# Ledger of designs, part 52: designed miniproteins, single chains, continued (5)

Each design is a single chain, and the fold is of that chain. pLDDT is the mean over its residues in the fold that is shown.

## One batch from the design tools (miniprotein)

Design m17794
Fold by ESMFold2-Fast:
Structure m17794 (fold): chain A 50 residues (1-50)
Amino acid sequence: DLEAVLATLPERQRLAARAFVNSGGRPTHQEIGRALGVSQSTVSQAVAKL
């Protein structure tokens, strides 16, 4: 369950994972990081937990 996984993530990782899902995985992790003001590694860590 996506929402259950997102609920376990810290706020910044939850935002990154949700942005990735909402974009259909189209943007790179670097692009999502830039849009949210977080590092690409934060996005990659969040997506890896999905």
Scores: mean pLDDT 77

Design m17795
Fold by ESMFold2-Fast:
Order: C-alpha cells, then sequence, then structure tokens
Structure m17795 (fold): chain A 82 residues (1-82)
C-alpha cells in the first residue's frame, strides 16, 4: 500500500493546482479505506472534486487523467483489502 500511495503522490505532483489537490485528496482517502465500499465512494468523491475544478477553469484532460489514476489506484487497493 505505502509504495502505491507514494507513486500516486509523485503522479499528482505533475498535475496543476486544483486538479493536483483533488487527486492528492483521493489518494489520501484510498490509503485510509478499510472496505471496498469506501473505495467506490472515494472514486465518486474524487470525480466530483475534479468536476468542480474543471468548472473553475482547470483542464478537462488533466482532470480525466487524475480520475483515471485514482480509479486504478482504488482497484489495486481493493485487491489488498481481500
Amino acid sequence: MDKLLEEGREFAATLPGAVREAVLKGIELVGKAESPHELVLIEVATQILLAAATLEGASPEDARAGAKYVKELADKAEELLE
């Protein structure tokens, strides 16, 4: 888990402003998740934060990349919770 979270933070550092903050929050919450159900809710919450960032002028392409990364991270975390 810790190595996946570190790789996620390195990825988030490549993203600008509000998109970076949304992705970092998603990664933090994935690291705290104790159940697969919480991972699904974290993915949804991250998508809402990224949608808000795009409405405030962030790049939709960066937001899409961030959402995809958090989803893939959550999928990997789910395997570790079994």
Scores: mean pLDDT 82

Design m17796
Fold by ESMFold2-Fast:
Structure m17796 (fold): chain A 79 residues (1-79)
Amino acid sequence: SSSYQNLIDGANQELSTAETEEEKALAHARLGYAYEQEGNYEEAIKNYEEAKEIYEKLNNKEGAEEMSQKIEKAKEKLA
């Protein structure tokens, strides 16, 4: 298991029990964070992109911008 397995498991639990789009966005953002801490930047980007798309649908500009910044930072690690 990864050093951050508890964070990944917790975020997956939140995603599986999410009833609203806002809860799904938050769960994906937390999964992105967990994978980023693990150094798995590919999975971090995927989850931040999912969260960003949901925040955009909700017209949550602040949430979408935060995800964009996290995606850019993670992409720098893959360059």
Scores: mean pLDDT 86

Design m17797
Fold by ESMFold2-Fast:
Formats: structure tokens, sequence, C-alpha cells
Structure m17797 (fold): chain A 78 residues (1-78)
């Protein structure tokens, strides 16, 4: 399946071939971002990164980690 992650700056990362568990965590992260709950979004994205790495999808995990880093920086300045 394909999951799209959008950063706080409107930048989009698309992840393909993910497991349902990874996709569910990414979806929960996106819902948290839309609700302004960036701390929750960071936790869900971190879990999705770990699942993707376990599946050998390091490139996709790195893209998700980039979104997590930007999300965390935004929360720190709020």
Amino acid sequence: MTVTVTSALGETVTVEGVSQEAADNIKKALEAVRAGKFDEASRYLKKAIEILKEQGKEEEANKVADVLTRTGAWVATQ
C-alpha cells in the first residue's frame, strides 16, 4: 500500500509497499499533525520508522525520519 506524509511546511513524502502496521502508524501521525498534536505525531512516526527498518525499507524510513525531525523542530519553537 501507499501512504503519504505531509510535514508542517506542506512538504510531502510518499511511502510505498508498507505493512498495514506501518501504514496505520503513519495515518495516526498525519491525524495528529492535522490536530496540531505534533508530540503525538512524532511518537507515531518514530514507531513507523522502526517498523520500516525491520522490513528493510531504510530509504522510506529515512524519508519518514526527515518529516519527524522537521515536526520536532516546529514543536520546539512553538
Scores: mean pLDDT 69

Design m17798
Fold by ESMFold2-Fast:
Structure m17798 (fold): chain A 72 residues (1-72)
Amino acid sequence: AAAQAARDAQLVALVKATNEAIESMDKGDEEKFKKAREEVLAQARALGASPEAIAQLNRVLDEIYEESKKKL
């Protein structure tokens, strides 16, 4: 129960950080995006994500960032 509640809280934090990163990119705020990306990666590590999963997450965030940059 307690372990599951802690994981749920970390998942909620990860989702919030991811939304913050997406919103920052949509507004063209590169500095906020970089900070939000670091938060997303930190939350993923806290959830026990493997190095491979963290690398994949970072790659996905980079792809989203480059895609948003093309619209600017």
Scores: mean pLDDT 71

Design m17799
Fold by ESMFold2-Fast:
Structure m17799 (fold): chain A 76 residues (1-76)
Amino acid sequence: SKEELLKKTEEFLAQLKAYIREVAPSLTPEQLAALKAAVQRLKDRWLALARKLNLPEVAALIERAAAEILAIIDEA
């Protein structure tokens, strides 16, 4: 269902943010730059998919999570 998809997306994004927050301080500047680029590419791909599936609530979650993850990387 749409509700179940939304919940699983929130759970996945929360786990991803927690993982990035834990590992980012241990990365080199080169690794942080590579991680930032990878997150940006994944964000663009997932937003395109969410829009194709007409899931604006999922798109909003992805945009918010990506912004938070990118901020964590920039703080590392």
Scores: mean pLDDT 85

Design m17800
Fold by ESMFold2-Fast:
Parts: C-alpha cells; sequence; structure tokens
Structure m17800 (fold): chain A 100 residues (1-100)
C-alpha cells in the first residue's frame, strides 16, 4: 500500500539522517536533513493526491538515495558510514520491492 511505502521511505530517511549526523559537519548535515525532509513531504503529498504511482514513488526514492550516496562520497564521508548507507539502501529497496 502507499502508506506502507511512505512509512518505509520515512524510516529510511531517518536512518540516513542519523548516519550523516555523525559523519558530516553540523551545518552541512542540517541543510541536507531539511532538503531530504522537504523531499519526503512533497513525495507524500504527490502520492496521496494520486499524482504519482507507488511504483514511481519507489523509483524516485532510489534516485534520491543514489544522489545522497554520491554526495556523501564527494564530501569524503568515512568508508564505515558509506557502508552503513549502502546497507540501508539495500534493505529498504528489498522491502519496498516486496510491497510492489
Amino acid sequence: SGEEVLELIREAVERINEILSKALPEGVYKQLKEELESWVEKLEKDLKAGKISVEEAVKRFEAVFNMVLQLAKDLKVPEEAIEELEKVRKETLERLRELL
């Protein structure tokens, strides 16, 4: 269901934000957190309004996660934090695909 997909996406964004809060300077982390939270709010509105499908919501989440992961690498986040982000990505996408 759309609600289950949104719950998993919100949980994943919370996990991303926790990992990045420990790995990035506070100013960079706060900006990225606000951008991700705003993105989730827009995704929720679009999905609830029927503007996008559940499948499109999952596709957009994968694209945003790939952008976050690349940004973390570009910002030279420690390898251990990158591995934690990769694990969150894998686990979340596997769970989301089971709902489709």
Scores: mean pLDDT 85

Design m17801
Fold by ESMFold2-Fast:
Structure m17801 (fold): chain A 78 residues (1-78)
Amino acid sequence: SDREEADKLIERVKELLEQIEKETDMEEVMKLAEEMERLVKEIGALVKRSGDPEMLAKFKELLAEIQRRLGKKLKELE
C-alpha cells in the first residue's frame, strides 16, 4: 500500500539522517543529502496520491526533523 511504502521510505530517510550526522566529509554529506532529497520527493508523491491525513502529518513531522537535524549538521561543518 502507499502507506506501507511511505513508512519504509521514511525509515530510510531517518537512517540517512543518522549517517549524515556521523559523517565528517562534506562531499559525502552532500551525496547523502541528495539521496535523502530524492526519497523525500518520493514520499511527497505517495502522500499526495493517498490523500491520507495521517500520512501528511507524518510527512510534515519528517520535514521538520530534516530541517532541524540537517541545519544543525551544516552549522557544525562551517
Scores: mean pLDDT 85

Design m17802
Fold by ESMFold2-Fast:
Structure m17802 (fold): chain A 118 residues (1-118)
Amino acid sequence: ADWADNLLAQAERLEREHHLTEASRELKEAVRLLVAGEERGLEKARELFERAVAAVEAHIATLTDPELAARAREGLAALRAEAERYPGEGELSSTLALLQWLVEQGMSAEEIEALMKA
């Protein structure tokens, strides 16, 4: 599926360019399960999304700029609403956006993956 190829390409970019090896592996597995029509694919997509949300919320809590923190919370709320509208595909797409944002904040792959396992 076109959407699946796009998500797989984005996951591979996170692995190649930002060394998010474990997160990329789990994202690719969730895409494969969803394409196969397996119910556990939806469960894994939701789990990954909630873990990425928790990682972003943990980082927002460390921000000293209240305007930046407020904008980050608004962006997170928008991605959560999108994920709720489109289970599976939307949850994985939003997860990729959240992980990309954490990378843009200067977090290392080790820090991001540790927050996703907390």
Scores: mean pLDDT 87

Design m17803
Fold by ESMFold2-Fast:
Structure m17803 (fold): chain A 70 residues (1-70)
Amino acid sequence: SGAEVIAGLVVAQSPEVSREAALEAARRAVEDPDISAEELGRLIQEKSGASRELALRSGRGARTLAQSGL
């Protein structure tokens, strides 16, 4: 699925983010194209030990990939 591809790309770029957190963020981004990078970052931070800055960057990446049709 697109969410699985996005999760794999997020983890490849930021291995500190767990695959579980990346997949949840990817699914949210695919389901809600209006979701903010801040909301996705918060979810990643809650589900993993990633810093706020890394979580926000990863959330932004997941949103961008979802918006590109992956």
Scores: mean pLDDT 82

Design m17804
Fold by ESMFold2-Fast:
Structure m17804 (fold): chain A 94 residues (1-94)
Amino acid sequence: MASVEEQAEEVLARLRAAIADPSAFSDADLRTLVELAAALAKQLIEQGKFELAERMLEALRALATTLRALGRDDLAQHAEEQIAEVERHKEEAE
């Protein structure tokens, strides 16, 4: 299997693609992508890889903002909740 860092870079690329064209992704795909990104960000924090975790958080925040602007409020709220969990996890690790 790919390393956590390799998985994070792949997911980060997918997050950027979703930000560029959210209509190319289903609601289920976007939800899964957000959940996977949050899980990887938490794992990166546990490994002390805060810089890559922050890049993941920045991409998640950008996606949440894009979804909110498009009226995809349920998905935006889900992303915002996942971001809050990652940020809380980071505070507990510091």
Scores: mean pLDDT 84

Design m17805
Fold by ESMFold2-Fast:
Structure m17805 (fold): chain A 72 residues (1-72)
Amino acid sequence: MEELIREAVRALERGDYESGREHARRAAIEAGASEDIAESSARQAVLAVRQGVDPERAVRAGVESAALQSSL
């Protein structure tokens, strides 16, 4: 999970939104999220980064939220 978060952050920092979204999605799945929740969370993280949110904050918040939704 942490390695996938790191890869997502690095991709988003260089403007590779497609790679960033895919790595964030996989990180959420490893954290216990379902596929649809993971995809939605990854898309929201990319949108947040495009709006000026720090990539690490956006990705970590997204992964944590997706895992919590799958636990509740």
Scores: mean pLDDT 83

Design m17806
Fold by ESMFold2-Fast:
Structure m17806 (fold): chain A 92 residues (1-92)
Amino acid sequence: SMEELEQVQLAILKLFGYSEAEIETMLANPKAREIIEQLAEEMIEIARLLQKDPSISQEEIAKKLGIPVPTVSMLIAMREEMVKRGLLPEEL
């Protein structure tokens, strides 16, 4: 959903240590917004794939999304850290 996408985008930027004012400035830049939206979309899709099939390998996720295996690993680790820090609910 659009609400889910926005929540994940904000969590990513907060994880990177950006202030509220810096986040507002970055999201006003179309190029920066596209990059953050893509990362958030990939993170959401990885979570959905893992929910559908908990036994899915990172290699299979990488093939389905068309991204490198190291990128999948990094996005999973980022999401786990975001949840641990309370920046994102477990269900997202």
Scores: mean pLDDT 86

Design m17807
Fold by ESMFold2-Fast:
Structure m17807 (fold): chain A 77 residues (1-77)
Amino acid sequence: DEEEEREKKEKIEEVREELIEAASEAARAMGEMISRMYESKSEEERRRALEEGARRLKEADKREQEALEKLKKIKEE
């Protein structure tokens, strides 16, 4: 029981790190996307920045959802 409790805490810690990493990447991707859009000299460059930013945000969102699913399983026991 004690060992089970410690293992559970370790798994929660790992998921927390994954969530922080995903959130950090999402924030970074959004910041870079906004910066690129502002600096874009052409419509094509702006569209490219949006597509790349959206892709990175989608990937970060997927990572966040995967981490949340792991958290739900841990909470469910």
Scores: mean pLDDT 82

Design m17808
Fold by ESMFold2-Fast:
Structure m17808 (fold): chain A 73 residues (1-73)
Amino acid sequence: MMRLQPARNREEAERWARRLVKEGKIKEEDFPYVVEALLLGASPLAIEIASTEHGQDLKTVAEVLRQRRAQPG
C-alpha cells in the first residue's frame, strides 16, 4: 500500500480522494480540490499530511499547485 506515487489520471485521483474521505483524513467538501491536487502531482501521502498534520486548506493547496503548473515558460 504505497501512498507516495502521484495519480497519473483522473480515475486514480478520484479513487485516492474517495479513500481519503472514507478514512476521515479529508472532508467530503474537499474532494474536488484533492482530485485536482493529485492530478497536479501531489502524492496521496502529501495531501494526508497537509490535511491531518498541518491543517492546511486543501482548496488553497490545489490553487497553489495550479498556479505553479499554469505559469508560462
Scores: mean pLDDT 74

Design m17809
Fold by ESMFold2-Fast:
Structure m17809 (fold): chain A 96 residues (1-96)
Amino acid sequence: KKGEELLEKIKKFIEDLIKKYPSTPGALKGIEKLLEKIEEFVESGELEEAAKISMEELLERAREAYEAGEKSEELVLELLAKALVSAMSKGELEKF
């Protein structure tokens, strides 16, 4: 399945980052939530839609949502997950 292959690549990238850079418990929990959102996008078919939007645009939208305050955490995580998917699908992960 197309989205499952992309999800596997993202998981490997995150696992390598965790091994190279030991993280705080809070950072690890954030990474787990991000992976959960990416898994939801794989199941819903939204990965193809995320790939159509630029990583830079999605990161800007995430920043705006974060600055908007209360109830934005879920939206920020969703936008960050879409940005990572967009970067990975286009081979632009180095820019993330």
Scores: mean pLDDT 65

Design m17810
Fold by ESMFold2-Fast:
Structure m17810 (fold): chain A 86 residues (1-86)
Amino acid sequence: SEKEAIEKSIERVEKKIEEIEKVVEKLDELSKREIILLGASLTALELHLSRMISVTEDEELKKRLEELLERVRELLEKVDAALKKK
């Protein structure tokens, strides 16, 4: 079903965000280049989630996507702050 396919996509994005959150905990240990690449990955996720939200009509799935987008934006703020200190 389309709903099941979207739910599986959300699960994949959720796992990717969790992996990035683990890396963000060690931002002070990362090189400037590694922080730039992390920012690029988060920017790609933000764009992907924004597109999924724009085409998703299911309100529960849309809420889950919006919560994931907020998490990505919080991670981007941390990455941007770390980059300014390097």
Scores: mean pLDDT 86

Design m17811
Fold by ESMFold2-Fast:
Structure m17811 (fold): chain A 84 residues (1-84)
Amino acid sequence: MVKVTITLTNRGLLTQKDLEALGQEIVEELKKIPGVTNIKLDITDTTVTITFEVPEELIDKVRQVVLDLAERYGPGRVSVTIKV
């Protein structure tokens, strides 16, 4: 198990509702990945922070899910940082 922190920063082109929806969709998709545990979601006016634990072998799957969802909300509209 490794602890992962995902930070999504709004570049000012998303509404608060869009940012909240993106955070919720990421949490929903993470729940579908076997072995993801201890998901915490924290939303501010400009930032979504998601922390969780996952088996190391699933990190690449997690990265793809997060990046695909962020791109759906518009390339360049949100900055994505993934820390392991």
Scores: mean pLDDT 81

Design m17812
Fold by ESMFold2-Fast:
Structure m17812 (fold): chain A 78 residues (1-78)
Amino acid sequence: MSLSELAVQSTAHALRGVGYLTEPQSPETLEEALRHYEEAIKLTEEAYKATTDPKEKESLEKIAKFLKEKAEELRKQI
């Protein structure tokens, strides 16, 4: 168990919170969801820089890529 794993779990919980923002969906809700994804990307990239474990770095890189793709999708909806 590493500090990076705890950071990843915290990020996952934040994203789950955003995922529960459902009915009613409004432009404001979508903009807030985008801001949460951008914050999650920032936290994931900071965790990537802080970790020395190669496996954790690979996991964080994949998570950051996934989050960036979701943020781009949300930007297209706004």
Scores: mean pLDDT 69

Design m17813
Fold by ESMFold2-Fast:
Structure m17813 (fold): chain A 70 residues (1-70)
Amino acid sequence: SMEKIKEFNEKLEKLLAETNAEYQRRKADIDARMAAEGKSPREGAIEFTAEGLRLAGELVDKVNEIKKEI
């Protein structure tokens, strides 16, 4: 129904906003830790890439859970 599509879109928009906020938080935490430990920018970039892939997987799982409610 149109109502279920609207609910899905609202949940998806909220999830995307929350995921973007979490992405920024994780990046800031990694950047701060790298700076505090005197580590190279390369080490921070590698860790952030791995964390970004984990976050992307979490997002896919959450989207699939929302789809089950339709």
Scores: mean pLDDT 80

Design m17814
Fold by ESMFold2-Fast:
Structure m17814 (fold): chain A 85 residues (1-85)
Amino acid sequence: SRAEELAEGLLALRRLQAESPAEDEELRARRERWRELSAAVIRLVQADEELAERGRRAEESGDEAEAERILEEGIRRGARRLAEE
């Protein structure tokens, strides 16, 4: 599915950015593509009240692992909406 491929690609780029904070030219180009795609995904994720509330609670409690899982779920949901409209 295109939605699955998009979600996996976005999550893979996110993990690469977390592991390699220094920007090289290739990573910068991929980040720009990610930013263009993520603008719509982030908008959909932020409009999701359930995910927004769960994320806020995880961050306030200092549970970074849970916050990361919630963000990954948001990316997957956003990618599905982008692919299916």
Scores: mean pLDDT 67

Design m17815
Fold by ESMFold2-Fast:
Structure m17815 (fold): chain A 55 residues (1-55)
Amino acid sequence: ASPELIEKIKELIPEEQIPLLKDPVVRAVAVHELSKALKVSKEEVSEALDQLLSE
């Protein structure tokens, strides 16, 4: 995923909530919401979240 997408996700999700995205249910909801909000595919959002959580 692009660095720009990761930065936009960080703007929408508070840093304190990022660890919660390791929960599969929370992640599924976040992927759906971010995909709609950013107009990006669920696959690209999921990949960006993987990169964000993996460092």
Scores: mean pLDDT 77

Design m17816
Fold by ESMFold2-Fast:
Structure m17816 (fold): chain A 99 residues (1-99)
Amino acid sequence: SKKEELEKKAELVVELDKRLQEAAPGVTEENWEEALRLYIDALAELLGDEEVKERLLALLEEYREDPERLRAEMSRILSETLKKNEELLKEIAEIIEKK
């Protein structure tokens, strides 16, 4: 059921928000890459889009030594991905707001 899938994704979003809030004080220059990888994995699972995960991880590997370019390229892909999934994200948000 689409409703059951959306509710499961809404629960995942709530759990991820909680984990990000708990992890944020512990993010350092030494562990930012690990935190970013966890975020990428979570985003791919939420959207059901393994290709986005592969693209973002490839950018991390290619531009590891160029943080400014890495940030610019990731921001571009993330913006495109969020726009493509705008309706799904809206449906998930509506479920969260009702709980």
Scores: mean pLDDT 71

Design m17817
Fold by ESMFold2-Fast:
Structure m17817 (fold): chain A 85 residues (1-85)
Amino acid sequence: MSDEELREEMLRLHQQALEEAQKAAELLKKGDLQGAIEHLRRVYELLQQIAELAEQMGDEDRAAAARQMAQEVEELIKQLEEQLK
């Protein structure tokens, strides 16, 4: 893939992650923990893809930031899953 194609893919993944995160936030406001967890899992997957793409582009700072955000999302998922027990 060209650098331009990688950049466009990165923008697409970021936009999808934002949309999934917004959906999760709406569901949390409604008390739908199960629905919120499903969308947060998609955010996690998208952040992993962003990290891999950033690493492929040589953007170590962006890759590290995406991995950090993924870890924070994973922790939030665990906290919400504990509330469902």
Scores: mean pLDDT 86

Design m17818
Fold by ESMFold2-Fast:
Structure m17818 (fold): chain A 78 residues (1-78)
Amino acid sequence: MEEERARRFLEEVRRYGRERAKRALEVDPSSQSLADQLEKSIREGERLLEEGDIIGAEASAGVALIGAATLDLMTKSL
């Protein structure tokens, strides 16, 4: 159950985050650094999940979610 929850959380954050990053970059290319950090957090979460570090994977997904929300807010404020 925990691994499935972490996997689903990471999948949703990945989908949401990549969509937000794409839209932010279309409006403001200066978002590239934050988009890169978001992608790095997603990849880190995937790596930790593969290694069986469920807590680490959820933490990385949480960091990615904050990045995605920041990109969403930046896009809406432009």
Scores: mean pLDDT 82

Design m17819
Fold by ESMFold2-Fast:
Structure m17819 (fold): chain A 69 residues (1-69)
Amino acid sequence: MGTVVDEDALSPEEQVRLLLDELDREIGVLREARAAETDPARRAALEASIENLEQTRRLLQEYRDRLLS
């Protein structure tokens, strides 16, 4: 068994992966909320929130791609 001494110290790649995982979770929740929403105005607000998180996800994915290049 290996001993991990820096459990709180993540590589930039691991940090971005965790952020992407969190964004995917948030986007999933909002997409389910949007699918259940019948009010067009509230659906539009959820779509705007999803778009903002998807934009952030794209930027983080590009950053991650640079780390892997």
Scores: mean pLDDT 79

Design m17820
Fold by ESMFold2-Fast:
Structure m17820 (fold): chain A 69 residues (1-69)
Amino acid sequence: SEEEKIGDEIVELTKKRQAILDELKAVRDAMNAATGPERDALIAKAKQLADEYVTIQKKIDELESKLRS
Protein backbone atom coordinates (compact mmCIF):
# COMPACT_ATOMS: atom_id res chain seq x y z
CA SER A 1 0.00 0.00 0.00
CA GLU A 2 0.98 3.67 -0.32
CA GLU A 3 0.87 4.04 3.49
CA GLU A 4 3.14 0.99 3.90
CA LYS A 5 5.62 2.40 1.33
CA ILE A 6 5.64 5.80 3.09
CA GLY A 7 6.13 4.07 6.48
CA ASP A 8 9.13 2.12 5.13
CA GLU A 9 10.63 5.34 3.70
CA ILE A 10 10.23 7.12 7.08
CA VAL A 11 12.00 4.19 8.82
CA GLU A 12 14.89 4.37 6.32
CA LEU A 13 15.20 8.17 6.68
CA THR A 14 15.08 7.87 10.50
CA LYS A 15 18.03 5.42 10.35
CA LYS A 16 19.97 7.86 8.12
CA ARG A 17 19.15 10.72 10.52
CA GLN A 18 20.49 8.69 13.49
CA ALA A 19 23.70 7.90 11.55
CA ILE A 20 24.19 11.65 10.93
CA LEU A 21 23.67 12.40 14.65
CA ASP A 22 26.23 9.71 15.58
CA GLU A 23 28.74 11.13 13.08
CA LEU A 24 28.12 14.71 14.36
CA LYS A 25 28.91 13.53 17.90
CA ALA A 26 32.17 11.93 16.69
CA VAL A 27 33.09 15.11 14.75
CA ARG A 28 32.41 17.31 17.83
CA ASP A 29 34.57 15.03 20.01
CA ALA A 30 37.38 15.15 17.40
CA MET A 31 36.96 18.94 17.11
CA ASN A 32 37.65 19.39 20.86
CA ALA A 33 41.08 17.70 20.39
CA ALA A 34 41.98 19.33 17.03
CA THR A 35 43.77 22.61 16.21
CA GLY A 36 44.46 24.67 13.08
CA PRO A 37 43.65 23.16 9.65
CA GLU A 38 42.40 19.85 11.14
CA ARG A 39 39.87 21.75 13.29
CA ASP A 40 38.78 23.86 10.28
CA ALA A 41 38.12 20.66 8.29
CA LEU A 42 36.02 19.23 11.16
CA ILE A 43 33.99 22.48 11.38
CA ALA A 44 33.27 22.19 7.63
CA LYS A 45 32.26 18.52 8.09
CA ALA A 46 29.93 19.42 11.00
CA LYS A 47 28.22 22.07 8.81
CA GLN A 48 27.78 19.54 5.98
CA LEU A 49 26.25 16.98 8.38
CA ALA A 50 23.92 19.63 9.90
CA ASP A 51 22.70 20.56 6.38
CA GLU A 52 22.09 16.85 5.59
CA TYR A 53 20.15 16.49 8.88
CA VAL A 54 17.85 19.42 7.96
CA THR A 55 17.20 17.92 4.50
CA ILE A 56 16.29 14.49 5.96
CA GLN A 57 14.10 16.03 8.70
CA LYS A 58 12.11 18.04 6.10
CA LYS A 59 11.53 14.84 4.08
CA ILE A 60 10.37 12.95 7.22
CA ASP A 61 7.99 15.82 8.09
CA GLU A 62 6.52 15.78 4.54
CA LEU A 63 6.01 11.99 4.64
CA GLU A 64 4.46 12.09 8.15
CA SER A 65 2.04 14.81 6.92
CA LYS A 66 0.97 12.49 4.06
CA LEU A 67 0.26 9.66 6.54
CA ARG A 68 -1.93 12.01 8.65
CA SER A 69 -4.04 12.97 5.61
Scores: mean pLDDT 89

Design m17821
Fold by ESMFold2-Fast:
Structure m17821 (fold): chain A 79 residues (1-79)
Amino acid sequence: MKEKLEKIADELLSIADELGLPDYLRQMIEEARKTGDVDLLIEAARELRRWARFNPKTPKEVLERIDKILKELEELKKQ
């Protein structure tokens, strides 16, 4: 569980770097990774998705990566 959450958090941090997101979103992802807080990571991923969708220059691939991550996190929360 923790290893999968850390992998997902690292992927979200990579996307955040690519999109130039605000530091508070990066900090939220890092805190979720550190504490294993799936709910916090879901919230961070939803905020990331909102920022990505607001930018019309965001590649479709990046949006699809975020959507896949959100689905994986929601499945993880059910366990």
Scores: mean pLDDT 79

Design m17822
Fold by ESMFold2-Fast:
Structure m17822 (fold): chain A 91 residues (1-91)
Amino acid sequence: LKEQAEKVREAAREAARILRETGKERNDPSLIEAGDRVLELGEKAAEALEKGDLQTAANYVTAASLILVGAGIETNDPRAFEAARRLAKAA
């Protein structure tokens, strides 16, 4: 599960980077904040995986994925949807 935790952290960092870059390009601070929240939820999911708490990890990954899907709908940016898919796959 430690290897899965690392993959979740990597996926969350990449997702946060995408949202932060899009937020800067669009001058939209809500997307930057969404990126920070995805990073926070990804870290909590990874910590849950390291502890063997699969249900808690799944809950945090789901929350982060919903933020990414919402951002994708709002921005019409397919990278956010792809990031949500990758994060779910990592867990």
Scores: mean pLDDT 83

Design m17823
Fold by ESMFold2-Fast:
Structure m17823 (fold): chain A 102 residues (1-102)
Amino acid sequence: MKEEVKELAEELKPLAEKLLEIYEKLKEEAAKNPDAAALKALAEKLLAENLTPEEIEKLERLAELVKSLSAEELEEIAKELGDEKAAIVLGFARAYAAIKEL
């Protein structure tokens, strides 16, 4: 499990800047509008506009895996990777998993 999370985070690192921009837009929307359905729709739209179907599939797999991890376990993985871009990817995957559960 940890190995798959690390591998997906490394594969998605080139998207870190795009994911950070998407996160900022989602954070802004969440602050203005508490509607869960609107936030989910915006997340899906921004991902479809910025990522390929293959990248979305990998991100959804990472989000599913991260959902089964505690906050401490995820921070340990980020620290082990020692890469700011990988940490951004992991943080986004956790936020996306949370949005999907709304």
Scores: mean pLDDT 82

Design m17824
Fold by ESMFold2-Fast:
Structure m17824 (fold): chain A 100 residues (1-100)
Amino acid sequence: SREKILLALNLMSAELTKFGKEKGLDEKTATDYGNRALAYVLHTELGLSHQEIGDLLGISPATVSRYIREIERKREEGIPLDPVLEEMIELARRVLREVL
């Protein structure tokens, strides 16, 4: 349900913000990495559209598309992501699966 997705999003966002602070990221970088992780996880785990993800995160669908493509391209090319971003993706995925 939409209510469960919003609950999951709020919990994922809170955990990612906490994780970013614990890893010593500044607020801007933590927010950027968090949005990248959330966009990717919501797309790959729930099949949400770029428009739906944009509405949920308060960013443009074009930004969502870019975030997802950048992660997918690096995975396809065997280029490692930033380790903190990789950990944020796994954390978001774990929280999402525990809520749903």
Scores: mean pLDDT 89

Design m17825
Fold by ESMFold2-Fast:
Structure m17825 (fold): chain A 78 residues (1-78)
Amino acid sequence: MMAELEAEYAEVAARLAELYAAASAKDPEATEALLAAHDAELRRRGAELRAAGASLEEMRRALLELLRAAAADLAALA
């Protein structure tokens, strides 16, 4: 299960890097604003999960969900 999550992370990370490069080349200000908004949401969600005593797996699944959302928004800009 954890190894499967790591594979999904690798996929999303590669996708994010590609989409960030494309979006940033097209509209760096909009890309920066979008990433700042996702960073704020990531920090908020991380704090909530830590306060709730979430497991490492739960935290990793939540992070993966947020990274996929960021990829979708970046794809819309690219």
Scores: mean pLDDT 80

Design m17826
Fold by ESMFold2-Fast:
Structure m17826 (fold): chain A 99 residues (1-99)
Amino acid sequence: ELTPEQKATVDKIVNLVLKAFIEASMLARERNDEELLLKIRKIQNLVTEAIEAAVKGDKEKMEKYVEEIRKLLDTLPEEYQAIIKPYFDEVVELLKKFA
């Protein structure tokens, strides 16, 4: 099982993801942007995969998912990037602490 320190790090990542995607999803819903909601869901799934890879010590797999997320984020409109990227940068730094 995860150490208390690893669990605390996962909890921080989950909270950052929740905040980012609540804000992004609310904006997408107001704009009736179904395609963007699907992209947000895909990013959420990739973050879950990155967390699982990180906790298993698979740095290569974790970095692969992080890069896939970055590429997908870069396809979003500027206003969504502005919401999500600051939270995602914090998530990446927290993922790197799994060593």
Scores: mean pLDDT 84

Design m17827
Fold by ESMFold2-Fast:
Structure m17827 (fold): chain A 79 residues (1-79)
Amino acid sequence: DEEIEKLARELVEAVKNGDLRKLARVLERLSTLSEEDLVRVVKLIIELAGEDAEKVKNAVLGLASPALRERLEKAYATV
């Protein structure tokens, strides 16, 4: 899915560049995804981030809304 791949790439890029506004926008779009698509995005984030996967995870969980954070924590636990 082109949209899922784009969201994962934009998120990893935003974290690596310290672009908090872009990261917030991407997180807002992630909040509209199904649980299945959220797991797919998280898997791609891990693959794209490589050695930075832990840093990206911490940034995402730290800036996500409480509701999205809980869903992301579950998605990360799945992959």
Scores: mean pLDDT 86

Design m17828
Fold by ESMFold2-Fast:
Structure m17828 (fold): chain A 76 residues (1-76)
Amino acid sequence: MYEELKKKVEESLEGAKRAAEQLPDPTAAIRWLEWARREIEEYLRENAEEEHFKELSEFVRREVDEAKRRIREAAA
């Protein structure tokens, strides 16, 4: 169960990151990642136990923050 939820979250994050990389505007890319984080958190609220929700939400937050940081640093 947990491993399956984590796998789906990781796949959703990778999809969101790839989509963000296709956006020409760094601000739009960051907003897309923030939207994706909210969508994943909503999925977790409906499908995860409280403990798993807490762990996976924190994981998603860290991954999104890192991706946003990389986009900002890559913006010339």
Scores: mean pLDDT 81

